# Designed miniproteins, single chains: the designs that were tried, part 44

Each design is a single chain, and the fold is of that chain. pLDDT is the mean over its residues in the fold that is shown.

## One batch from the design tools (miniprotein)

Design m1612
Fold by ESMFold2-Fast:
Structure m1612 (fold): chain A 104 residues (1-104)
Amino acid sequence: VEEAKRGAEKAKEGAEKAKEGAKKGDVEKAAEGAREATYGANEASNGAWESGDWEGSMAGGSGATAGATGSSLARQGKGSPEFAARGAEAAARGAEEAAKGAEK
C-alpha cells in the first residue's frame, strides 16, 4: 500500500514537471518529468502486484511503458515535448489506479 502510494505521488510530480516543460518547449525538462513519472508508475505497479491487485499492476505497467516511450521519442528529436508530457500523464494515471487497488 505505502509503496503504491509513494509511486503514484512520484508519477504525479513527474507528470506536472513534463507538462511544464512541454509548455515552455523544454525537451529536456519534459523528458526528465516523463522519466520520473515512469519510475513512479513502476513502483506503484510493483506495490499493486504485492497487494494482489493484478488490474492495478497492469495499469501501472502500461503507464510506465507510455512514459518511457514519450521520454525516448522527445529526446530523439522525432517527438515534440508534448509526447513526453502525454506519456507522463498516462504513467501518472496508471500509478493512481495501482494505488487505489492496493488499498482494497
Scores: mean pLDDT 77

Design m1614
Fold by ESMFold2-Fast:
Structure m1614 (fold): chain A 105 residues (1-105)
Amino acid sequence: NPQLLQQKLQEQQQQEQKLQQARDFLQEFLAWLRQQLATRTLPPEHRAEAQAHLDRAESHLAAGNLPEAALDLNLAAQTIMQGISDPAERERLRAEYQEYIRKHG
């Protein structure tokens, strides 16, 4: 059935495009989180843990493991937020994080 084959090819192309969009989003999210880590003062333990999550996320992205990359990026975001002692600064980062996910996720 030529129509069924053409439909399956279109579905494959759409799936590949969605996977590329997911990779691009996760790469931008990694860059944004690295910027947050670079510009904020955190306790050494939270900084080390966040950096470890970001390094694992980069490794997973390079390997094409998008769900694992997403998990490590979210863990990095949570670790950065937990490391912020000022409640107002923490709430601002939470709002920025939610807006980032809303615009790109």
Scores: mean pLDDT 85

Design m1615
Fold by ESMFold2-Fast:
Structure m1615 (fold): chain A 63 residues (1-63)
Amino acid sequence: TREEQERQRRLEENQRQLRRHVEELLARLRERLRRGELTPAQIEQLRDMEEGYRRALEVERRG
């Protein structure tokens, strides 16, 4: 049905966009961490984002 197709497309689009944005952000932060440019607070934020990303992937997989 149209509603099922729309829901599926929206989920796939949201998943692709989220993964792209998170991967880009994490890549930039990992580079800054590697260069010693992150503060302890920013390192903690990076860990929080890693955890949030894993939880989001788990919810998407189960949903």
Scores: mean pLDDT 78

Design m1616
Fold by ESMFold2-Fast:
Structure m1616 (fold): chain A 79 residues (1-79)
Amino acid sequence: MEEVRRRVEELERRAKAYETGAQQAQDNIDEATRKMEEYKDDPEKVAEYQKNVEAAQKALDTLQSEIDRYRAEAEALRA
C-alpha cells in the first residue's frame, strides 16, 4: 500500500512540474491572442502573433501530453 501510494505521489509530482510549464505556455498564448485582437486591423501584426500562438500551442500540446500520461499512469495504479 505505501509503495503504491508513493509511486502515485511521484507521478502526480512530475505531472505538477509539467503543469507549471503548461501554464506558462498558456499565458503566452493568451497574451499573443490579446495582441491579435488589439491589432485586428493590422494583418501583418496579426500574422506575427499568430506564429507566436502556433509555436506556444505546439509546446503546450507536448507538455499536456506528458501531464496526461503521468496522470493516466497514476490512475491505473489506483485501480
Scores: mean pLDDT 82

Design m1618
Fold by ESMFold2-Fast:
Structure m1618 (fold): chain A 64 residues (1-64)
Amino acid sequence: MRVEEAIERAHKLADELEAQGKDILAGVLYISIGVAKTALKQGVPEEEVVEFLERQIERYRALA
């Protein structure tokens, strides 16, 4: 899986949650995207970053 694809999916879910008024859940996903981008900048392997984002997406989609 490409990290860009995972970021786009997280962003889309965050936008959907925000549109539903679930501002805290949307905010956590936006923060998670920021963490992922920082991790990539610091040389964390893409596979670990993708796994992190996929876990966040799964968790917050279940709460939607």
Scores: mean pLDDT 82

Design m1619
Fold by ESMFold2-Fast:
Structure m1619 (fold): chain A 59 residues (1-59)
Amino acid sequence: MAEAVRALEEGVRHRNAGDWEGAARAYERAAELARDDPELAPHVPQLRELAREARRQAG
């Protein structure tokens, strides 16, 4: 599995567990990795928004 997809799945798992700090870190990593993947680069703004939302929930 691509590293960016794995990081996104980590973020989803953390979010489902209520770990918003873990979700934010994983979504941030997914966005960084997605920048280097031509198929995922168009999704970077959405991944960054997911990270920001998780950061807001974390406090």
Scores: mean pLDDT 82

Design m1621
Fold by ESMFold2-Fast:
Structure m1621 (fold): chain A 62 residues (1-62)
Amino acid sequence: PNDYVAQGGRLLSQGRYQDALQLYQQALDIDPNYTSAWQGLGSVLDRLGQYQQSQQYYDLSS
């Protein structure tokens, strides 16, 4: 799990949010109690959620 979290962190720092999300999800699938993986997943979702929330608002306003 530690190796997957480290790789996820590298992808996150490179702006590869979807790839980082995939690795953090894999880490959690192996060890769902791994706090670092939950933190990483939260960071990715925060970055993606910020962009997606803006797009969602514009889509709703037609």
Scores: mean pLDDT 70

Design m1622
Fold by ESMFold2-Fast:
Structure m1622 (fold): chain A 51 residues (1-51)
Amino acid sequence: FAQGVVAFGQRDFAAAEAAFRQALALDPDNAYARFYLGLSLTEQGRGAEAE
């Protein structure tokens, strides 16, 4: 999770996406990881995949 937040802050949305997907694989109920994954996908123009 923390690695994804750092990547997102650095605007590396592809790395953020990968890190948040991994966080959700470990904890599917992590609302923060789901939220940031959605934002990372939206920034890449892939917002339709966020849900």
Scores: mean pLDDT 73

Design m1623
Fold by ESMFold2-Fast:
Structure m1623 (fold): chain A 64 residues (1-64)
Amino acid sequence: DKEKLAKEGDKLEAEGSQYFTQGDYEKAAELYERAAELYKQAGDTKKAEEARKNAELAKERAEK
């Protein structure tokens, strides 16, 4: 259901933030992208957009 998708997205977003803080930007980007997809499926467009933005920032840092 949508609530379970959103909660799984929250978990992946939190894990992504942890990896981002540790400097593992490639792993953070993957987790943020997965969170964004789950939020999109849950219909939470605001959280999906924020997770997508975080994934882009992580990818940019990974390429630096």
Scores: mean pLDDT 85

Design m1624
Fold by ESMFold2-Fast:
Structure m1624 (fold): chain A 55 residues (1-55)
Amino acid sequence: DDEKKKKEAIENGKEVAELSVKNALELGDEEGAKKAKKEWEKYGEEQAIYNALNK
């Protein structure tokens, strides 16, 4: 199911970005944390749009 795979790809990207924020913060990498947070927010928005369109 291509739609299912697309949903999983968005979820996976969000999880990776969330872990990247956590790791960057633990390392004191402020720049990396900012980049990862931006990606996390972007995937969160993509997930919300996907859910709204696939009601």
Scores: mean pLDDT 78

Design m1625
Fold by ESMFold2-Fast:
Structure m1625 (fold): chain A 60 residues (1-60)
Amino acid sequence: SSREEELEAQIRGLERTVRELEEALAAETDPERKAALAEHIEFLREAIERLRRELRRLRE
């Protein structure tokens, strides 16, 4: 694959992981685990945004 295809695949994979973690967070009742899941989700969302910016730069 091209670097662009690899970035798109990585972004899609991370977006899938975020959805799974959001479902886990919705089902979680322990406050410490909720906080850890929320922190992990935000970390991955920041990573997705950085990859999207890199992809945008490669397209222009």
Scores: mean pLDDT 88

Design m1626
Fold by ESMFold2-Fast:
Structure m1626 (fold): chain A 120 residues (1-120)
Amino acid sequence: GGGSVSLALSLVESAKGVAKRMADLALKADPSVEPLVQQLLEETERAEELAKKAADAILNVSPEEGKKYVEKFKEEVERALELGRKVAELVPEKQEELLKLIEEFKHLADEAIKNLEKGI
């Protein structure tokens, strides 16, 4: 339903905010991770676009088209998580804080996926 889809998009926006906090923390500790951080932020922007396409497809097209974009969203979330973990490995001074933010990002993304799938 529209309510679960709206909640999913709100959760995606929250996850993007966590990714930005990870970026800011990592760059302040070690500017050499900038290329990986930039790639992480690009993957989170792409994930947001796919979540919006999933939402539109669920509400206005078909469950099948919606599921297609949810699967693409899941793939981009996994790429963002892999990049986040690589950044954490390269920034040992802030590793515990970065890993906590990665867990928060994963939790928000997983809840967004569940709420998109409820709309299918």
Scores: mean pLDDT 90

Design m1627
Fold by ESMFold2-Fast:
Structure m1627 (fold): chain A 59 residues (1-59)
Amino acid sequence: MEELEKRFKQLEKEYQEAVKAGDTERAARLSTEMARIAEELGDVEKAQQYAQDAAALRR
């Protein structure tokens, strides 16, 4: 669990950077990974949100 929380924090930072840069491709990939980790952490609502964000970014 602690390792997943650390990884999630790293991905969140990278996701924010990708969004700021307008890199929708990178943001979509990061959002997909965050969704998976959020689900594993038990946050199903957040996992669904990130999965939807990734789908929208992929177009």
Scores: mean pLDDT 78

Design m1628
Fold by ESMFold2-Fast:
Structure m1628 (fold): chain A 62 residues (1-62)
Amino acid sequence: GMSAEELIKKAEEALEAGKYEEALRLAVEAVRKAETLEEITRAIGLALRAIGEIFEAELKKE
């Protein structure tokens, strides 16, 4: 399966592409696969960024 580092990179790419829901799914999977505190911290940071972007996008619809 994919490593946490691979999932982190895919989440970063999804965020850059504006695919925020995909980025969130990838970041959550990275947290689940993380084996180091550095990987956990990076993955959580990406998940929070994705959530923030989704929230802003939903607010702009109204």
Scores: mean pLDDT 84

Design m1629
Fold by ESMFold2-Fast:
Structure m1629 (fold): chain A 70 residues (1-70)
Amino acid sequence: SPERAEEVTRLVAEAMKYAREAGKISGKVDEEIDRANQLLADKARQSGVEGVREALEEVKKFYEEVKKNA
């Protein structure tokens, strides 16, 4: 349980990092943070830790797309 909680905390922190960086490029930091928080919460509710990993991948892909189009 503690190990799982630490893993989730790390995954969430990484997703939030990508959301902030995407927001800096788009000029919408607060909006991207809110979107990432919503996605993380929704995916965690659906699929637990696996959902959090899925959400991280989606936020990271969005960051890569925003970076490519900047």
Scores: mean pLDDT 85

Design m1630
Fold by ESMFold2-Fast:
Structure m1630 (fold): chain A 90 residues (1-90)
Amino acid sequence: HLEEGLRAYHRGDYEKAIELFEKAIKEDPNNAEAYFALGWVYLREAYRNPEKRKELLEKAIEYFQKAIELDPNLDEAKRMLEIAKKLLEE
């Protein structure tokens, strides 16, 4: 489901991407890449939906933190977490 989620994301089908990444997590709760992908989708949605920005950034932060907990060497998730936190502070 991770690969299917990535394909949905590249097609701009973010709702389907979220669904597929959530399925990947249900199949493997230790899948750091799926949590990172969810964080990235929510971070991107925060740019697209200013009215829901705070809620979407909080979701992105939550998923990036979970990805880092599962894989502390996932430097990209650490960088994205810092960006999301900075955006939340404005």
Scores: mean pLDDT 83

Design m1631
Fold by ESMFold2-Fast:
Structure m1631 (fold): chain A 73 residues (1-73)
Amino acid sequence: MAMQQMRDAIIRNYLMSEGHSVDEADTLIQKRQNGEPLSPDQQQLLDDAERKSDIVIQSAGIGKQTSREIAQQ
């Protein structure tokens, strides 16, 4: 899905901003996609990156129209 490609790019950029190299970021993304074991630190880092990507995607207007109901909570 185009959504997954966007998430992948954001995750990679987040990992690089945290001091990881492009190849390290790609390795972590690949391991997660393959269901390979990750260290607790690597899992936490990827979970944080995915949360960041969700915020960015929502801020870009994807699904933002559905937030009209959420704004009343």
Scores: mean pLDDT 70

Design m1632
Fold by ESMFold2-Fast:
Structure m1632 (fold): chain A 73 residues (1-73)
Amino acid sequence: MTPEQQLMLRRVLSAMDRIHRGESVAEAAKFSGLPQSLVSAIRNGDVEKVLALVPEELRDAVRAAIDAFKANS
């Protein structure tokens, strides 16, 4: 992965963790640096929408992260 893709993945993981801890979509978006639309899709468990909003090269890593998040939630 490029450094930019690694940064994006870290932002997605940060947003997932923040939503899991009970932060609002607006706060999770602000502190992760992601669009509210992407964070809202994460909060709603809309996997297909999340994957559509991330770069293609990150989709497998993001899918794995969502699966791990669901297993621990």
Scores: mean pLDDT 79

Design m1633
Fold by ESMFold2-Fast:
Structure m1633 (fold): chain A 100 residues (1-100)
Amino acid sequence: MPSVEQLKRDVVRMVDDSVDDLRRTDDFYRQTIQDQTVLNQVQQVINDTRTQLSRLRDRVRRSRSVTQVRDQRRQVVDVVTQSHQQIYDLVSQSIRQQTS
């Protein structure tokens, strides 16, 4: 079983990697999406997700038990998964509206 400090480092790294992925996703959609309204909605999801990840990063760093860190890791996965789904739905809806 990894130590609390090792789990904290792994989850903090997971958050940092997720934030970097969101930055690349942001850059990609700024170049790809022509609809400014859809782009603004995608930007809002990315910014809200980054805020949630920043708060989770702080909670992980202050956590003192394996159980707390594992719960926070699950929350990071849930937040990232939900943001990807929301962005996918926004982009897919925009494409359907442009082709219909």
Scores: mean pLDDT 84

Design m1634
Fold by ESMFold2-Fast:
Structure m1634 (fold): chain A 63 residues (1-63)
Amino acid sequence: MVLTPEQRKHLSEAGAILGEDPTKEVDLSSVPKEIAEALRGAAVGDEEAREEFGELLNKYGSE
C-alpha cells in the first residue's frame, strides 16, 4: 500500500519500519495490528476505519 507523506510520518512515529522511497508499498508487519487493519480499511473507502486509523495514530503517536 502506498502511503501519503503524512501517513508515513505517523506510522514511523508509531514504530513502523519505513523505507526511504515514499512511492513504495510499506511493510505494515512492523506496526500494531490495529493500525494496520484500520489503514487497510481506510484505503478501500471505509469511513469508519479512516476515523479509527486517525484515533489510533493519535493514541500511539502521543508517547
Scores: mean pLDDT 60

Design m1635
Fold by ESMFold2-Fast:
Structure m1635 (fold): chain A 72 residues (1-72)
Amino acid sequence: MLTPEELRRAALEAARYIHELYEKNPNISKEDYDEILAEAARRLRQLGRTKSFEEALEEVKKYIEDLIKKKK
């Protein structure tokens, strides 16, 4: 289980990763960006209940990549 501080750090890193991918992908609309942020936040909360910081962050990044791939 992630501490509140670890969950905050993981959320910040995930948000930065989404923003970087959004800037590099012209096929992602602002609406898609907001949807991906919301989906990643939900997934990270679920992962943070059972996974370590590194595992939760790795899995949420893979989830983000899958969401973005579907928008191409």
Scores: mean pLDDT 80

Design m1636
Fold by ESMFold2-Fast:
Structure m1636 (fold): chain A 71 residues (1-71)
Amino acid sequence: MEKRLLAAYSAASMLKSGLLTKEETIRLVANSTGLSKEEAERIVKLVDELIKQNPDASPIEIAEKAVKELE
């Protein structure tokens, strides 16, 4: 699985759980994927925006939208 797709999926799952802050999500995504903090922050911010625009979308649907935007 491409690192960006994995990062976006992880971010979407964590943010949709409502248990983690955006900052905690950035840290966990960076640590789990090996992405830089700056890259993880960009992905998490994009995913958060996509969740707000598509509240009923599943984590995988949000992740696929995020990867397409990052291409």
Scores: mean pLDDT 81

Design m1638
Fold by ESMFold2-Fast:
Structure m1638 (fold): chain A 79 residues (1-79)
Amino acid sequence: MKKELLEKGKKLLAEAQKARDAGDLEKAARLAEEAAELFKKAGDNKGAAQALAAAAQAYKELGDFERAEELFKRAKELK
């Protein structure tokens, strides 16, 4: 169960990075947030923090500074 959640989270995070490289920041943010929830459910706090930071960066680039700050704060608390 936890291993399956980790694998799915890693796949979503990789897809988020591809979306960001393609300039689809909204998709990148959404996929990174989904990855963070899966890592959190799997007990991988470091993976969850990394995914939240990736989502925060995408929201910052979208101009959603409030959402980005909230996600960076959540990422810091998980490390």
Scores: mean pLDDT 84

Design m1639
Fold by ESMFold2-Fast:
Structure m1639 (fold): chain A 64 residues (1-64)
Amino acid sequence: MSPVDVLQQRLGDTLQRSLEEGLSPEETLRRVREVAEQLQKEHGVPQDVVDRLLRQVRRYVEAR
């Protein structure tokens, strides 16, 4: 699995768990951002990729 695939899967998992817990949009986005920052440091994912994925998560949370 590529570093980008790992990031996508982990962000999706974090998003699902936050929604299951009934967290606010702001807290959901905070948790997802924290996970993304950790994975970026571990796997060296480019900032542009991280920013695109975080925008997708924000759009999903805001549309809900």
Scores: mean pLDDT 79

Design m1640
Fold by ESMFold2-Fast:
Structure m1640 (fold): chain A 68 residues (1-68)
Amino acid sequence: SKILSLIGLTLRLIGDPRFKVTLNKDGTIIVETTYSKEETEKLAEELRKEYPEFEVSVEGNTITIKPK
């Protein structure tokens, strides 16, 4: 289900010390990375491939993941 996918993704990201993860009330996940913009965009492409049910956008070193 969409909710179980959101919970699974959030737990996976929170467990990674490379990321600062914020889960908003509306189900939006914000991931702040220590990577370059280029490496952050590569990570976003991997997330889009693995979680096609989510909208993934990038601004600098920040990835925003929204339920569709």
Scores: mean pLDDT 76

Design m1641
Fold by ESMFold2-Fast:
Structure m1641 (fold): chain A 55 residues (1-55)
Amino acid sequence: TEEEALRRAEERLYEIAAEINKEINEKGLSAEEAAKKLEERLREESRRLQEELEK
C-alpha cells in the first residue's frame, strides 16, 4: 500500500541521515560533500518510492 511504501521511505531517510552524520563525524566530510551525498541518496529514494507505488 501507499502508506506502507511511505513508512519504509521514512525509515530509509532516517537511516540515510544517520549514515551521513556518521561520515561527517568519523571521516570529516565537508558540508559540500555531505550535501552531495544526501542529494544522491534522496534521488535514489525518490526513485525507489515511485517504483514501489507503481508496482
Scores: mean pLDDT 79

Design m1642
Fold by ESMFold2-Fast:
Structure m1642 (fold): chain A 67 residues (1-67)
Amino acid sequence: MLREEARELVKKGSDEDLRRAAELALELAREGRVEEAIEILREAMKKAESLETLLYVIGVLLRVLGD
């Protein structure tokens, strides 16, 4: 299940895992599961140690929240 997979990736917390979790969150948003996608992206932002990964996750969040 996309949500569970994304949460496990956030728990692992590497830059690669966080970018992958953001991609899965975007898929959840496309399925209409926007609140779950936002929760995953917020958790990923808190775990991002590099500026590049943080900005990537923020970019995905803005895309999910966009019009």
Scores: mean pLDDT 82

Design m1643
Fold by ESMFold2-Fast:
Order: C-alpha cells, then structure tokens, then sequence
Structure m1643 (fold): chain A 65 residues (1-65)
C-alpha cells in the first residue's frame, strides 16, 4: 500500500496524473481503512492542483471503506 502511495506521489511530481491515479487506486484497495494513506493521497492531489484526481481519491476512499 505505502509503496503504491509513494509511486503515485512520484508520478504527480512528474505531471503524470493517470499513473498517479492508478497507484493511488492500488494503495487504497490494499489498505481501505488507512485514513492516513487516504489523507496523504487527497492532500497530494490538492497540492498539485488536480481537482479531478482529488474527487476520484475522495470518492474511491469512501467506496472502499
């Protein structure tokens, strides 16, 4: 889970939102109850200004809980 979170963060730094989304989905699927991981993914999406990714992470986190 954390490895996918880190890979997603690297993808966002490179501007690859699609790759970041896939890694965040994998991280959340592996650890759906990890509120810290969900918060980190959402904050990263917000920090990089991608509202679509932020909405996706929030909706996915709610669905997997």
Amino acid sequence: ARAHLEAGLEALRAGDVATARRHFDAAMAEAPDDESLLKEAALAALEYGDETLLRHVEARGRTLR
Scores: mean pLDDT 74

Design m1644
Fold by ESMFold2-Fast:
Structure m1644 (fold): chain A 80 residues (1-80)
Amino acid sequence: HMSSGARAVLGVARREAELQIEKMKEYADKGDIEKAKEHFENAVKGLERAAELSPEARDEFERITEEVKKAGEKYIEKAK
């Protein structure tokens, strides 16, 4: 279905997004909502850009991006 190159791009983008979300949670837990939002935005933008570069993996990127948005928004909203 997808080329090995497209699958590799998806894998790298997922790992980068996971790292950004990990940093988002760390900053949110410390009460640094500004830094948490910055890392959350980086995760979402990274996934959106990767989807543009890898049309073959677009459906998977859209799914992952939606899950990241839902989880991140809830986490930041509850952090005070």
Scores: mean pLDDT 78

Design m1645
Fold by ESMFold2-Fast:
Structure m1645 (fold): chain A 104 residues (1-104)
Amino acid sequence: DLAARLRDWATRVMAGEPLPADAPELLRRGVALITERLAEDEADRGAALAGLAQAYAYVEQGRWEEALRFLEEGAEELAEERPAVAETLRELARLVEEAARAAA
């Protein structure tokens, strides 16, 4: 389960511990962003990490447009109830867009 792995990685980052050297850059940047923005709330951090995991599953399949749509729709859905998570998902979408351009 990628979401469980990313939760372990978030715990390591928050403890100042290194991630595996071969961790994908997109996941490394995503986990760093989530732990910086959502340090105070475990439920919000967990939701954003689950969002990153699902988006990355699309990215691994070359489905960049679906990864972006997933994050953007998630942000729109959460914008009123969980604005910090919504804003974090929009920034994750930006990271996915940058990675897609680099991969082209």
Scores: mean pLDDT 87

Design m1646
Fold by ESMFold2-Fast:
Structure m1646 (fold): chain A 64 residues (1-64)
Amino acid sequence: MKDEVYEKAVEIAKEYGLSEEEAEEIAKKAVEYYEMLLANGYSEERAAELALDYARLLALRKRL
């Protein structure tokens, strides 16, 4: 799941037209958030969902 969160976060950032470097930064932050959620008792499925929503928010902010 961690690798899937990274890959999907990169895909989201690229969909927003961000550079490879910016996509990698967003993906790293999404994975860090995913790990934090798991540490706080969230399921893998819910943590992944929330981490990808976080990636979308970060991508949107970089477009503004």
Scores: mean pLDDT 84

Design m1647
Fold by ESMFold2-Fast:
Structure m1647 (fold): chain A 68 residues (1-68)
Amino acid sequence: SEEAREHFIKGVELYQQGNYKEAIEHFDKAIELDPKYWLAYAVKGDSYLNAGNKEEAEKYYAKYKELR
């Protein structure tokens, strides 16, 4: 989906700015539109990890590995 890709790109921009909360919201929208968007799970995991939430990060890394 093009809309899913647009949300993914916006999420990556926010992640690079250190805005992990808003990045996660955009990755969630990308996943909602395309549940097999394995890259969105990976960067959502990275966003949680950088926000200090290792437990949540591990859940999304597991999804990334499952879909890839």
Scores: mean pLDDT 87

Design m1648
Fold by ESMFold2-Fast:
Structure m1648 (fold): chain A 56 residues (1-56)
Amino acid sequence: MQQRRDEARRRLHDAGRTVAPDIELSDEEVEALAKTLGVDPESIREGARLLAELLA
């Protein structure tokens, strides 16, 4: 019950992504994925860009 505004913002964000899905990765998400997979963050960014082109 303490983070009602954060939950409302997340619901609005999810609704927006459902209407117009776009591939948006934050720098933190890119670094977390790179660390988990043992690859460079640059490789993750390039993969996301290629995926965005495939969905365009």
Scores: mean pLDDT 61

Design m1649
Fold by ESMFold2-Fast:
Structure m1649 (fold): chain A 65 residues (1-65)
Amino acid sequence: SVVEEIKELADKAVEAHKAGKNSEAASYFTAAQLLLVALENDPTADPQEIEEARKIVEEAKKKME
């Protein structure tokens, strides 16, 4: 699912950030954000899945602060 893809990218961003690979972390995080934007603009998307994806991206952002 798109939510699972967002989760995978968000997790990779956090792992890259912890490893000091800031460019790679930014790339993965940007990919996760773009998928979230696409999901938010899909009128057939489940609102609960959108909320879950938003929480995943926000948690990843918090872990990379």
Scores: mean pLDDT 86

